# Designed miniproteins, single chains, continued (4), part 87

Each design is a single chain, and the fold is of that chain. pLDDT is the mean over its residues in the fold that is shown.

## One batch from the design tools (miniprotein)

Design m15203
Fold by ESMFold2-Fast:
Structure m15203 (fold): chain A 62 residues (1-62)
Amino acid sequence: SHMEEELQKLIKEGTLAVVEKDYEKAIEIGKKILELKKELGASEEAIAAYEKSIKKLEELAK
Protein backbone atom coordinates (compact mmCIF):
# COMPACT_ATOMS: atom_id res chain seq x y z
CA SER A 1 0.00 0.00 0.00
CA HIS A 2 1.11 3.63 -0.38
CA MET A 3 1.19 3.96 3.45
CA GLU A 4 3.75 1.14 3.65
CA GLU A 5 5.81 2.88 0.92
CA GLU A 6 5.64 6.15 2.89
CA LEU A 7 6.73 4.28 6.07
CA GLN A 8 9.82 2.89 4.27
CA LYS A 9 10.73 6.38 2.95
CA LEU A 10 10.39 7.88 6.45
CA ILE A 11 12.54 5.11 7.98
CA LYS A 12 15.32 5.85 5.44
CA GLU A 13 15.07 9.63 6.04
CA GLY A 14 15.05 9.15 9.83
CA THR A 15 18.12 6.90 9.69
CA LEU A 16 19.97 9.51 7.60
CA ALA A 17 19.00 12.27 10.09
CA VAL A 18 20.48 10.21 12.98
CA VAL A 19 23.72 9.62 10.98
CA GLU A 20 23.89 13.40 10.34
CA LYS A 21 23.22 14.01 14.10
CA ASP A 22 20.15 16.05 13.17
CA TYR A 23 18.22 14.75 16.19
CA GLU A 24 15.44 17.36 15.91
CA LYS A 25 14.67 16.13 12.37
CA ALA A 26 15.02 12.48 13.47
CA ILE A 27 12.45 13.08 16.28
CA GLU A 28 10.04 14.80 13.84
CA ILE A 29 10.30 11.89 11.38
CA GLY A 30 10.09 9.35 14.24
CA LYS A 31 6.77 10.85 15.40
CA LYS A 32 5.41 10.57 11.83
CA ILE A 33 6.56 6.92 11.69
CA LEU A 34 4.86 6.25 15.05
CA GLU A 35 1.50 7.61 13.86
CA LEU A 36 1.74 5.65 10.59
CA LYS A 37 2.58 2.43 12.53
CA LYS A 38 -0.54 3.00 14.67
CA GLU A 39 -2.64 3.40 11.49
CA LEU A 40 -1.15 0.14 10.13
CA GLY A 41 -2.23 -1.72 13.30
CA ALA A 42 1.14 -2.22 15.03
CA SER A 43 0.96 -4.01 18.41
CA GLU A 44 0.95 -2.16 21.76
CA GLU A 45 4.41 -3.63 22.45
CA ALA A 46 5.82 -2.39 19.11
CA ILE A 47 4.35 1.10 19.69
CA ALA A 48 5.79 1.26 23.24
CA ALA A 49 9.24 0.17 22.01
CA TYR A 50 9.20 2.83 19.27
CA GLU A 51 8.05 5.55 21.71
CA LYS A 52 11.02 4.59 23.94
CA SER A 53 13.37 5.03 20.94
CA ILE A 54 11.94 8.53 20.28
CA LYS A 55 12.48 9.46 23.97
CA LYS A 56 16.16 8.44 23.64
CA LEU A 57 16.49 10.78 20.62
CA GLU A 58 14.83 13.58 22.64
CA GLU A 59 17.47 13.15 25.38
CA LEU A 60 20.26 13.33 22.74
CA ALA A 61 18.72 16.56 21.34
CA LYS A 62 18.97 18.35 24.74
Scores: mean pLDDT 84

Design m15204
Fold by ESMFold2-Fast:
Structure m15204 (fold): chain A 91 residues (1-91)
Amino acid sequence: MVSEEEIREVEEEIKGLSDNEISKLEDELVREISRLKRKLAEGRDEETEKRLEELEKKLAALIRITLERAVDEGLKRSEERQKELEELELE
């Protein structure tokens, strides 16, 4: 699994990026991973294998971060809606 240190580095890299920008980064990583896997299928290349491992770890870290953000946004939206309902019930 991806280390906490690798997750922290990716989190710092994407700090301030929008969800759309992160989604585009995920798409780019998936395309590059697919390209490297195709290259490895044609022949053994240690540098390509190391690069693939690095990109797969970065993608796993991004997925974890986006999942945590989705949960946090869901909780925040739920709290905002609850507050709106409470304000309506007080009238």
Scores: mean pLDDT 73

Design m15205
Fold by ESMFold2-Fast:
Structure m15205 (fold): chain A 66 residues (1-66)
Amino acid sequence: MAVPGGGLTSVEQGREAGKQAGDPEAARSLSRAVAEAMKRLGLPEPPIADTSEQAAEAVERAAAGG
């Protein structure tokens, strides 16, 4: 659980995720739901972002509508 204090990877990832999307898990779930919805409509699987930031921004933009 505790890190020796030389790991910038964990701290860096946490800070990036926090300031970028706030909740990367939610963004990932939404991205997957969108892909499934597209498939149900008979559309080809859209290229989804591998980054939670991009996924969150795309979803938030659509949801906001303004």
Scores: mean pLDDT 57

Design m15206
Fold by ESMFold2-Fast:
Formats: structure tokens, sequence, C-alpha cells
Structure m15206 (fold): chain A 65 residues (1-65)
């Protein structure tokens, strides 16, 4: 699955465990550290219904760290 397809899938996912799984797959594709991966998961789970736009914003901030 491409990065854009994973982001779109994450934006449509309601289940917390599935969100964590997709977030970890995104982190793997971007070669994020474990610390960056945990930050990404935390940010995603803080939002009930993240949009594609908001997910991209979070990824941009996490990559800077």
Amino acid sequence: MSLSELILKLSKTKDEEEKIKIAREIAEKLNLSEEQTEELIKEILSLKNPTVEKIVEILREVVKK
C-alpha cells in the first residue's frame, strides 16, 4: 500500500487498534525512529476523527523531531 493510501485509510478508520496498526505502517514507510513512531501514535489517538489534511500536518511535525 502506498503512503497516500495508508493516510486515506487511517482517516476513515474508527477502530483504535487498527489506527495504531496503520500509524505503525506509515512510520515504517517513512523510516521513523521508535520515539517518532510513539509520538505519531499519540497524536493520532488524541483525535477522534482525523482528516487526511490533519494527518499530513501531524506527519510533517513528527518528521522534524
Scores: mean pLDDT 82

Design m15207
Fold by ESMFold2-Fast:
Structure m15207 (fold): chain A 58 residues (1-58)
Amino acid sequence: MEEIEEALMELAKKYVKEGVPLDIAREARQYALKEARDKGLSLEEAVELFKKRIEEMK
C-alpha cells in the first residue's frame, strides 16, 4: 500500500506541474487511494483510477 501512496503522490505532483489545479489533483489522489485500500487494487489499477478521476473533473 505504501508503494501506491507514494506513486499517487508523485503522479499528482506531475499533474499539478503540468497545469492541473492542486485541489483537483489532491481529490483524485485521495479517491484513488481510498478505492485501492477498500478494494485491494493493484498499483496499475490505482493509477488508472487517478487518471480517470482527473478527466472526469476537468
Scores: mean pLDDT 81

Design m15208
Fold by ESMFold2-Fast:
Structure m15208 (fold): chain A 57 residues (1-57)
Amino acid sequence: SDEINEIIEKVSRELGVPLTAEQVEEARKLLEENREKTKEEQLEIVKKYVQEMQARQ
């Protein structure tokens, strides 16, 4: 959905890093599981996931 894509793009911009296809798919799944949360909460969930992945570099 457009809203999911907007959140993913915003996370990428805020963290200054592009998301991989696998990260995008997992982020989409997380957003679907948390669809009842606010947009701000959803953004924070995806951001934490991406930060965890970056820490494994």
Scores: mean pLDDT 77

Design m15209
Fold by ESMFold2-Fast:
Structure m15209 (fold): chain A 100 residues (1-100)
Amino acid sequence: NKEADEAMKEAAEGAKRAMEAAYKAGGAAAGAAAGIATVGAGAEAYAAVRAGLSPEEARERARRAGEAAARGALAAGGEEAKREAREAGEKAAEGAEKGA
C-alpha cells in the first residue's frame, strides 16, 4: 500500500529530526533516547497493520504509541524533540489506518 509506505517513510524522517533536535539539546545520549522512542511508534503502527486490525483500531493503537514516544522524546530533547516525535507518530497512525 503506497499510502502506508509513504507514512512509514515520513515517520522515519520524523524520528531522524527528533534525534537531531535532542542531540542539539542534550548530546548523543539524548539523541539516541529520542530516536528509540520515535522508532517504537513506527514499529507499533506496522504491527497493528500486520495484525489485521480494523482501520480505526490500527490508527488508535499507532496514535497511542506515538504519544508515548513523544513523552520519551520530551524527556530526552525538550519541546522540539517532542514535536518531531509526535509528528512521526501521527504519520505512522495515518499509515496504519490506510494499511489496515
Scores: mean pLDDT 73

Design m15210
Fold by ESMFold2-Fast:
Structure m15210 (fold): chain A 91 residues (1-91)
Amino acid sequence: HHPEHLTVTKTVTYEAKEDGDVITFGVGFEVPDASLEVTVTIEVKADGAIESVEKSPQVVRREDGRTFASATLTVKAKKGKVIVTGTAEAR
């Protein structure tokens, strides 16, 4: 078998208020090949100011040849669009 590389990307958009918001994002992915190493990366982009970003530890679970990866991100942001992109990479 030749190893396949798989990338799955999901994006969530939130509009932060001018006085600031604390927002928690949950990002989860199913990766169909459990033989691959899975890394979940979360990127945050904002049109306004980001005051803080805190990431939970990534969780990877494997069951019956299936891989499930998840992570949680807490963002303190001011005014503007907050774009959270979660990427699961399997190698």
Scores: mean pLDDT 67

Design m15211
Fold by ESMFold2-Fast:
Structure m15211 (fold): chain A 60 residues (1-60)
Amino acid sequence: EEEELRRKLAQAALVLTDPRNADTSVEDIAKALGFESLEEFEKAFRELYGKTPEQLRADA
C-alpha cells in the first residue's frame, strides 16, 4: 500500500515538472491520481520529497 502511494507521488512529480501541465492546478493533479484530498496529497508529498508540490513546480 505504501508502494502504491510512492508510485502516485512519483507520477505527480513528473506531471508537476512537465511544462505541458503548467496550467494544471495541484488540486487537479491530486484528484487525477486518486488522492482523497489536496491536504493529504500535500502532506504525503512533503514527507517524501521534503518540499510542497507547489515548491517543486516553482523549482522546475
Scores: mean pLDDT 78

Design m15212
Fold by ESMFold2-Fast:
Formats: C-alpha cells, sequence, structure tokens
Structure m15212 (fold): chain A 74 residues (1-74)
C-alpha cells in the first residue's frame, strides 16, 4: 500500500540520520493509515532522537501528532 511505501521510505531516511524527512514520511503513512502501529512506533523513535539532539519542540510536536492520529483510529 501507499502507507507501507511511506513507512519504508521513513525507515531509510531514519537510518540515514535524516530525522525531519523521516518524520514527514511516517506522518504521511499515518495520514493514510492511522492504525499503522509500525508507523506510529517509528515516528515515536524519531521524536526521541530529535529530543536527544536538542530539538525538543519538534520532538513534542511529532509525539503529539502521531499519537493523536493513532489514538483517534482506535
Amino acid sequence: SEAEKYTEEGKKLFEEGKLEEAAEKYMKALDIDPSNKEAVENAIKVAQELGKRGKEKEALELYTRALSLYDKAQ
């Protein structure tokens, strides 16, 4: 599916250290399939890494948006 493609693109970007680009791909996956547990878990991992790099605002925004989309789908 298109959501699965975005999740795979996000994983590749995360492995390359492109955190903001990885976040965008995982959020696109969640916009298409908000029940995608893999996409929300990986978005949370990106948020944690952003926080470790001192990007606390970006980390909090990603946590909040990813969890909100996933929670609404349950």
Scores: mean pLDDT 83

Design m15213
Fold by ESMFold2-Fast:
Structure m15213 (fold): chain A 75 residues (1-75)
Amino acid sequence: SEEEELLRRAIEELRRRRAAETDPYRRQALDVLIRALEKILEILRKKLPDQKKKIEEVVKEAGEELRRILEERLA
């Protein structure tokens, strides 16, 4: 689907950014974002029931991980 293609391109772009990133905090944040998008892509690709709920859970988990990384950097 067009959504799957957009997600795949976004993941590839984030992987390129992550490879060029030298800041450890930004590298961790990029890793969280890449993993979240990969999980969302797999949920969409498998056409499983409860896709909306599963995507919402992935987004929530990624948000919580990003918040922890930010708090650790600012400590």
Scores: mean pLDDT 85

Design m15214
Fold by ESMFold2-Fast:
Structure m15214 (fold): chain A 69 residues (1-69)
Amino acid sequence: MEEALKEALEEVLRYGEELERESVRRFLQTGEAPSREEIIERLKRKAEELAKKYGVDPEELIRRLEEEL
């Protein structure tokens, strides 16, 4: 359980890095960046998907994600 939770968290954080890179790319191309609220919402949505995939509690994964933010 804890190992799967750690793997899911790592994948969510990796997705967060990709969102940051996309945000920078969009800003450079359009002069517009997604809001912090949009990024957090996407991260939480991804955490729910990965919790289901890894068989972990989505509430636990989201709580750990919030500690990293």
Scores: mean pLDDT 76

Design m15215
Fold by ESMFold2-Fast:
Structure m15215 (fold): chain A 90 residues (1-90)
Amino acid sequence: DADKIAQQFADHHAEKNNLSPEEVENLKKLELERINNAIKARQKLLEQGVSEEELIEELNENTEKVIAQSPDPELQKIIEQEKKLLLENI
């Protein structure tokens, strides 16, 4: 559920940065749009003939790289949930 992942991302940043409710709502909307665009981009690659295996390998490598750059374990969990959602939409 992209909405749930976007909410968790916004809530995480709210706790770290003391965001207002309005700022949290805006951050959630931007993150939800980003996730939905990522799903659409992968669907487009499948339509262009990229294999499911290639997309899975790319997603695994990219996720590991992003996690390595994110020292926050709660943010890492959110990134892993996004990866699972993106795999389900291949």
Scores: mean pLDDT 82

Design m15216
Fold by ESMFold2-Fast:
Structure m15216 (fold): chain A 62 residues (1-62)
Amino acid sequence: MVDEEEIKEALGLMALGVALVAYRNGDSLEEAIEFVRRVAQKVGMSEEDIERLVEELKKKLE
């Protein structure tokens, strides 16, 4: 069985993937970042983890 913490991490990574696809389809970088932040906040990720996930997205798009 998967722990809630593992599910939160998986959902955060899925949000990152969705944001990357949306960006490739014409969404702005700001929209992609906002989407990732919203999903991470909804699933209860810490501020530290949210910041790391946003940094990961920015590096992926650079």
Scores: mean pLDDT 77

Design m15217
Fold by ESMFold2-Fast:
Structure m15217 (fold): chain A 69 residues (1-69)
Amino acid sequence: MSEEHLELEIDAAFVAMQASLAKKYGASKEELERLLERARELLERARELGDEGTAEYLEEIIKELEEML
């Protein structure tokens, strides 16, 4: 795995954790919008790298964040 793929996977996992916490404990609209923007950035990077697994994971997170808004 390249450094680029490793950083992507770590960032995706971190956003997923933050999204899960937001869903369970609540978050402001501003925080949800920030997480959504970050998840979308990571999704574009995953697609550029051909990381289909991470892309699918991020698409799920994005859907959950959009449902909370």
Scores: mean pLDDT 83

Design m15218
Fold by ESMFold2-Fast:
Structure m15218 (fold): chain A 77 residues (1-77)
Amino acid sequence: MEEALRHVRAALNILKLKPTPEQRQAAIDHLEKAIEAARKAGHTEAVEYLQKALDALRSGNYDEAIEYLEKAIEVLE
């Protein structure tokens, strides 16, 4: 539970501050770790939001990714 939430918050903080390409990759890495941790914890709804956030990041839509990360935080708390 706490591990997934930490990785989601790390990704969100990176994305809110106009990330460099290296920081964007760090956000993706945190998001992938958050998905794995949430999946192991059985947080199905959080996993769905985190997967949507990852897809948004891959498409270059930072605003949409931030929205889904915030929804994942609400579900994980």
Scores: mean pLDDT 82

Design m15219
Fold by ESMFold2-Fast:
Structure m15219 (fold): chain A 89 residues (1-89)
Amino acid sequence: SREELARRFEAEAERHGGVDLIVLKSELPADYVPTEQTFLATVYGQEEKPIELYVKAKSSAAALFGTVAYVLRNKLVELPFGISIESAL
């Protein structure tokens, strides 16, 4: 199930150092400056505009797995979807 899949990705994120915060970029002030260990996660679904998230995590692997779990739990995009992870700094 989606819930079981999300739990598995959350466990994998924890194995890679864990995720401290995931937030929609659109919900932050325009003058927000990312800190160290902040990643930009871009989620590509069927919609024209991708969804951008700031993810504070101990590694890029934790950021990736955490973002997959977040998308699944919050139903941000229908399957299938793609994700890219890059340093925000």
Scores: mean pLDDT 84

Design m15220
Fold by ESMFold2-Fast:
Structure m15220 (fold): chain A 98 residues (1-98)
Amino acid sequence: MKEEQETISRLTGVTLRLIGLSVEAELLAKKAKELDEKVAEKARKASERALEAAKEGARAGGGTVEEAKEAYKRGEEKIEELERELEEIKKEIEEKEK
């Protein structure tokens, strides 16, 4: 009902998910380091991109409602891209463990 509160809540949720993906990617990078340095580097770069996207979301929270809406839409796209990339990294790690 309150568009501003809904927009802020959605942006906050997107930002927290991006932070979570950054942490997950960093843990995958640590696991991959013992198996394949290239896979570890891919995971580390995914973590850095997730963290940068989270910082963008946090900055947009201090702006206009329109800026916040654009930020959470971009954040949702980034989440989908990162989730797909982390799934690929997980599969590469599983193959290297065999």
Scores: mean pLDDT 83

Design m15221
Fold by ESMFold2-Fast:
Structure m15221 (fold): chain A 58 residues (1-58)
Amino acid sequence: SMAEAEALYREGLAAFRAGDLDTAIRLFEEAARLGSGELKRQAEGGVRLARLFRASRA
């Protein structure tokens, strides 16, 4: 549901801010799977951003 997607997206943001990039990627991917429209687009952006940050840290 959209409410579940939104909750996953918020949890993904919290994980990202905490530096837990693997958890952030997983949560953003799940949010994108369950979400639609702008939420899905933002969750997909979160996946890309978190992957870039993970790649930047050896």
Scores: mean pLDDT 87

Design m15222
Fold by ESMFold2-Fast:
Structure m15222 (fold): chain A 75 residues (1-75)
Amino acid sequence: ERTFSPREEAVRQAALRATNRILEALPKDTPLDKLAFVSEKVAEAYREALARGLPQDEIERLFDKLVEEVIKELK
């Protein structure tokens, strides 16, 4: 049923994990505009990883860096 390649699925899982880590690091009362910023940054990284056809290790590096940068920006 699912039409995603193993690479697309890996990017999806990395994006979900990154989103969860960022949300876990943010205050419980984080406003919706900051949550929208997180969503936009994760979506950008998702599109970049797919467009560039990144291997698993580079996908993980990209999203790890994204988590660090987004948390730093929102602090």
Scores: mean pLDDT 78

Design m15223
Fold by ESMFold2-Fast:
Structure m15223 (fold): chain A 86 residues (1-86)
Amino acid sequence: DLLEKMSEEEKELVLKILEIIEEAKKKTEEIAKKYNLTGGELEEKAYETLLELLKKEAEKAKKEGNYELAEKFEELAKELEEEKKK
């Protein structure tokens, strides 16, 4: 199993990323239900929500002195922005 072979730092990063993704899904679903968003509007809102949460977690990590974790979240946010442009 992948998780069994990961270091504690790698496990923490993966679990935090999964938590952010699940939170983004939950918030997007809630907004979609409230505003009846479907199709492209729902997809756009999902990307915006995930991107916002990744940037917030990066800033939080910086404030806590975890610059390595902050850099990883910033990299993920940049990759998400580039995918959205395609």
Scores: mean pLDDT 75

Design m15224
Fold by ESMFold2-Fast:
Structure m15224 (fold): chain A 72 residues (1-72)
Amino acid sequence: MLEEAAAALADALASAAAAGDVRVVVRGPAEHPTRVFDLRRSSSPEEIEAIGREVARALLELGATAELLPAA
């Protein structure tokens, strides 16, 4: 479950980053700070996979939400 979600998110993030620089904003429960990950077209596959896993964990374990924004 988690590994499948992480792989799907990594694929989505890789596609988004390939189209242009993107910012991933992860918002956890009210008491948790917002986390921000910047992905560039030059981001490595391993970096994208690591971020995908972190986002999947936040979504599945903390009930967080994630938003993809175009980065400058």
Scores: mean pLDDT 75

Design m15225
Fold by ESMFold2-Fast:
Structure m15225 (fold): chain A 60 residues (1-60)
Amino acid sequence: TLAESYRVGAEVALLRGNLDAALASAKQLIKLGDFEGAREVLEKLAEMGSKEAEELLKEL
């Protein structure tokens, strides 16, 4: 599915250290209604120090 493609893209971005790309993928997952996938990516980003990811998690 399209959501699965964004989940994979986020994992690749995280492995490459591209936090902005991972965050963009998480936002697309939210728009697609994949809140579980978005939450998983945002939790990893928050652990890596992303304040924007922490704020988005509070809204889910």
Scores: mean pLDDT 83

Design m15226
Fold by ESMFold2-Fast:
Structure m15226 (fold): chain A 69 residues (1-69)
Amino acid sequence: MKAYEEGKEAFEKHRDVLAELLAAGRTTVEGSVEAYREYLREQGWSEEDIEAAAKGAREVLEEIEREVR
C-alpha cells in the first residue's frame, strides 16, 4: 500500500504538466510508467514495490488521459 500511494503522489504532484504532455502527445501512459519503473529499479526498490508504485502512477496517468481526450 505505501509504495502504491508513493507512486500516486509522485505523479499527482505533476498532474498539470502531465496533462499538457499527454494532450500534446509528448508522452504516453505506458511510456511514463515504464520510465518510472526503470527509475525505481535504479533506486534499489524491490520488484513488488516497483509494481505497486507503477500501478498507482498508471491510475493517475489514466485519469489524466481520460480528461484530456
Scores: mean pLDDT 84

Design m15227
Fold by ESMFold2-Fast:
Structure m15227 (fold): chain A 55 residues (1-55)
Amino acid sequence: DELRKRLLETIGEILDAIGDIIEAELRGDEEALAEAEKKLKEAKKKFKELLKEFE
């Protein structure tokens, strides 16, 4: 099921972005934090769009 595969892929993207946020916070890197937050927002948007396909 392609939708399930894309959903898992997007969950992976969300987890990666969360990891990037944590690393940026530990380094005190505000620029990296902002970029990681953008990635997280993008991944969440994809996730919500995929969830609509299940509704």
Scores: mean pLDDT 82

Design m15228
Fold by ESMFold2-Fast:
Structure m15228 (fold): chain A 65 residues (1-65)
Amino acid sequence: SKEELLKKAKELLMESASLSVEGIGVVVKNLADGDREKGSEEAKKLSELSNEKNKEAEELREKAK
């Protein structure tokens, strides 16, 4: 149903936001630990996952129209 698509899209957007916040935390922690390169790689992976979930959410929202 249209409602179920919108609910799933909202859940994916919340997951995307959570991954973005986690990515910031990873960068900050690894900078403090002196491992900037490792922090950047881990943050990049989290950013890519966040973007993937955001894209899936937008596709579901378009299908719900």
Scores: mean pLDDT 81

Design m15229
Fold by ESMFold2-Fast:
Structure m15229 (fold): chain A 64 residues (1-64)
Amino acid sequence: MAEEARKKIEEIIAELKKKNVPESIIEGFRKYAEALIEEGIRRNLSVESVLTSLDQVKKEILEG
């Protein structure tokens, strides 16, 4: 989980940077993603569920 989620986080951040998303929003995403991973581990959520949540947040940021 943590390894796959961290890889996904870095991929999303790279995409957000290419789309000129403000650094403050990227920092907010990192904090959210870190908390989501910790909660996912604590609640024994599936890797797929965590990755889907990360993709949803990415979509929300990019769609405005």
Scores: mean pLDDT 80

Design m15230
Fold by ESMFold2-Fast:
Structure m15230 (fold): chain A 80 residues (1-80)
Amino acid sequence: MEPLTDEEARYLAEHLAEVIKKLSLDEVREAVRQWLELLRERGVPLERIKELVEELAEKLDKEHQEVLREVFEEFEKEWE
């Protein structure tokens, strides 16, 4: 399978931001985890995933940003 294009990855992040605004914190954690796993499976490098996480964080409320950071820290540790 071809790796996810930069445009596709950004588009998914924008869609996730819209969805996250309507979700509870537990649902956000699950949605973010699934999104990160999808990016990994589609061959997006960790450095690019980190950039996308930062872009996504800028679109979210502070509480949702905190959950996003926590999930990404767990994901980054598992990547290594």
Scores: mean pLDDT 79

Design m15231
Fold by ESMFold2-Fast:
Structure m15231 (fold): chain A 61 residues (1-61)
Amino acid sequence: VLPSEAELYLAIIEHELRTDPRVSPEEAERLIAEVRALIAQGRVEEAVALASKRMHEIRPP
């Protein structure tokens, strides 16, 4: 079964957050849980916006 676009996006964000040494395991799991909850509620746009904002804060230029 091909994953949905939301599932693919979530998998990418999970990998990036868990492998980034600048992010604590607790912060990574918290953000992943928030993104998963929004996706589960059908609030995909909010999930993407939250993840994008946090990734930008974690990975500044």
Scores: mean pLDDT 74

Design m15232
Fold by ESMFold2-Fast:
Structure m15232 (fold): chain A 84 residues (1-84)
Amino acid sequence: SSEKLAEELEKKAEELEKKGDYEEAATLYGTAGIAYENAGKYEKAAEAYEKAAEAYLKADPNNPEYQKKAEDFLENAKKAKEKA
């Protein structure tokens, strides 16, 4: 199911964060957010998107591309919260 996929992606992202692999963690959190939305789990989707944004900023806070990705994920989180 999409919810099970999202949970597996979040767990992998958390392990990558612990290792300092923030860019890969951010990508997996973002994918988990999409999977949670597909499952209708909007609150969990919002949390996953916020974690993706935070992980991109931790990867390189001065990288304009990562700043843009973080902004886009925060907008996705806001939209998901409106559906919850």
Scores: mean pLDDT 89

Design m15233
Fold by ESMFold2-Fast:
Structure m15233 (fold): chain A 68 residues (1-68)
Amino acid sequence: GALSREEILEEAERHIEAGDEESAVEYIRKLYEVGASRDDIIRLLVKAEEQGLERAAQEALAVYQSLL
């Protein structure tokens, strides 16, 4: 696809802020595939928890643990 890692990260953040949990989960999974940093994933985890998006937070945690 034409999306860069930076664009995928921005899309993940936007979907979390919009409460679109299904799309947020998809972009978080895509960040794992493109090798996002642990710091980026932690930021998404915190945002998902703040928004009450349990599924998105769990996906971010799983990605974070996989990067260890």
Scores: mean pLDDT 83

Design m15234
Fold by ESMFold2-Fast:
Structure m15234 (fold): chain A 62 residues (1-62)
Amino acid sequence: SAEDAERAYQAGVDALAAEAAARLAAAKTPEEKAAVRRATLARADALHDEYQARLAEIAAAA
């Protein structure tokens, strides 16, 4: 359902935020921090794309 898709997306975003915070805390240089931020943004974009694809699938099935 759309509600299940939204919950899965929110859980993914929350998990990514926690992982990014831990990786940023462990990063030793500005370059490492920049790499973590770039990777985090790319994963956030992927999560959003997956969520949108799931919503489209649900709408098509209804």
Scores: mean pLDDT 87

Design m15235
Fold by ESMFold2-Fast:
Structure m15235 (fold): chain A 75 residues (1-75)
Amino acid sequence: LKERILELLRENPEGLTQREIAERLGVSQGTVSRTLRELVERGEVVREVPAGRPPRYFAPDVEVEKLREAVLKSV
């Protein structure tokens, strides 16, 4: 499951919520939640909480690229 989550996050650089990951992989949100917690603790996945919205998850490589884009756009 961890490998599938990492692959899915790399395919979706915009980030995915726990619910979206569960729906795409066909597993329960509880299973995804447990696995995401482990991945975040290991630094293999980045968790970001947008204001007023559910947490989104990113692959580390994708998160770095996303931050670069944000910096370039925001100036």
Scores: mean pLDDT 70

Design m15236
Fold by ESMFold2-Fast:
Structure m15236 (fold): chain A 68 residues (1-68)
Amino acid sequence: SREQLIKTIMELTGLSREDAEKVVELLEKLPEKISPEELAKILKEETGLEVSVEQAKKILVAYRTYGE
């Protein structure tokens, strides 16, 4: 669920709820096969949020698990 995804992103990154929601909105606009390196770069460029490549990998796993 969207709620579970938001909570998981907050836990993985330490981001606020509002910033985690921005991450989810961006993920919904990105191609299905995006790399963690690309996600980290796009998040910084589009939202100003800084996440590590390791955090981006975990975010993508969470999105594929809970983003349905």
Scores: mean pLDDT 81

Design m15237
Fold by ESMFold2-Fast:
Structure m15237 (fold): chain A 82 residues (1-82)
Amino acid sequence: KEELIKALDKLMDAISAGDVETARKYGEEAIKLAEELGDSDTARLVRKVMELAIEGLENNDELTRGVAMVAAAMLKKALESS
């Protein structure tokens, strides 16, 4: 669980830095960690967040990037509260 939260933090940092490769790396790591925890719903949500983040970064779409960042932050908060 703590490793999953850390991976989400690194994903959010990568989104803020505009680093597509690092965002993909930590997004995939977070998906793997969620799957290892048996949390298929969280794994699916992380995949959607990662895809939105990469789309926003590659297209210089500030709104899509912002939505991905908010979704990642909300997911992190939910994990910290469970």
Scores: mean pLDDT 81

Design m15238
Fold by ESMFold2-Fast:
Structure m15238 (fold): chain A 62 residues (1-62)
Amino acid sequence: SQEYAHKISKEVMELLRKVTNQDVLDKLSQLMQDAVKYAMNGDLKKAEELLEEAKKLAEEEL
């Protein structure tokens, strides 16, 4: 859902403040950017998958 995508996106943004590795930050930015593009095209499921991947990547870096 759009509400769920917004919630998980906020969680990823909070984790980004703790990530100091530039390569990881670049990958997270790309995943979030792609998630927005999929959401805009109506593919909310793919957008949610990309946001979940971003959250996992951020958590694994910490």
Scores: mean pLDDT 77

Design m15239
Fold by ESMFold2-Fast:
Structure m15239 (fold): chain A 91 residues (1-91)
Amino acid sequence: MAEGLRRLAKHLVEASEEKQKGYGTGIVEAARAYGERAALLYKYDPEKAEQLLREGREVAEWLGKTSEAGKPAAEKMLEIIRQAEERMREL
């Protein structure tokens, strides 16, 4: 699951400036779907849902530290994960 986000983050870091914007949009959309999946899973498997969000956060933090161009996408990913964590706690 987190391997998909890790692959997209690596592609963004390795991409040319022209492609970095597209990969940034793609990884933010992937993070949104990832957070929704984790929130839905929380009712059935809270430990795995929390693990997924932790792994997603680790990918976002790595991207933000590794790539200057990736920082805006990383910040949006972290916000999406934070919102998913809050949603899980309200269920």
Scores: mean pLDDT 79

Design m15240
Fold by ESMFold2-Fast:
Structure m15240 (fold): chain A 69 residues (1-69)
Amino acid sequence: SGMRDLFIDMLKRLGFSDDEAEKMVDLYEEGQRLVEEGIRTGDQEKLQQGKEKLKQVQDEIDRAREEQG
């Protein structure tokens, strides 16, 4: 999708490789799906799993941004 391509381009501009960017986008999409499912079904386990995956992606982005000053 266009959003996926934009996210990959953003990550690559932050210094991530193609493979790293693709893995991060996959984790982000999985995290979003789990959060949406957890909210919809009231499944607290899925909600927490989704949040953890989204946090992993955010932490990597934050580290890359810190390296850029």
Scores: mean pLDDT 87

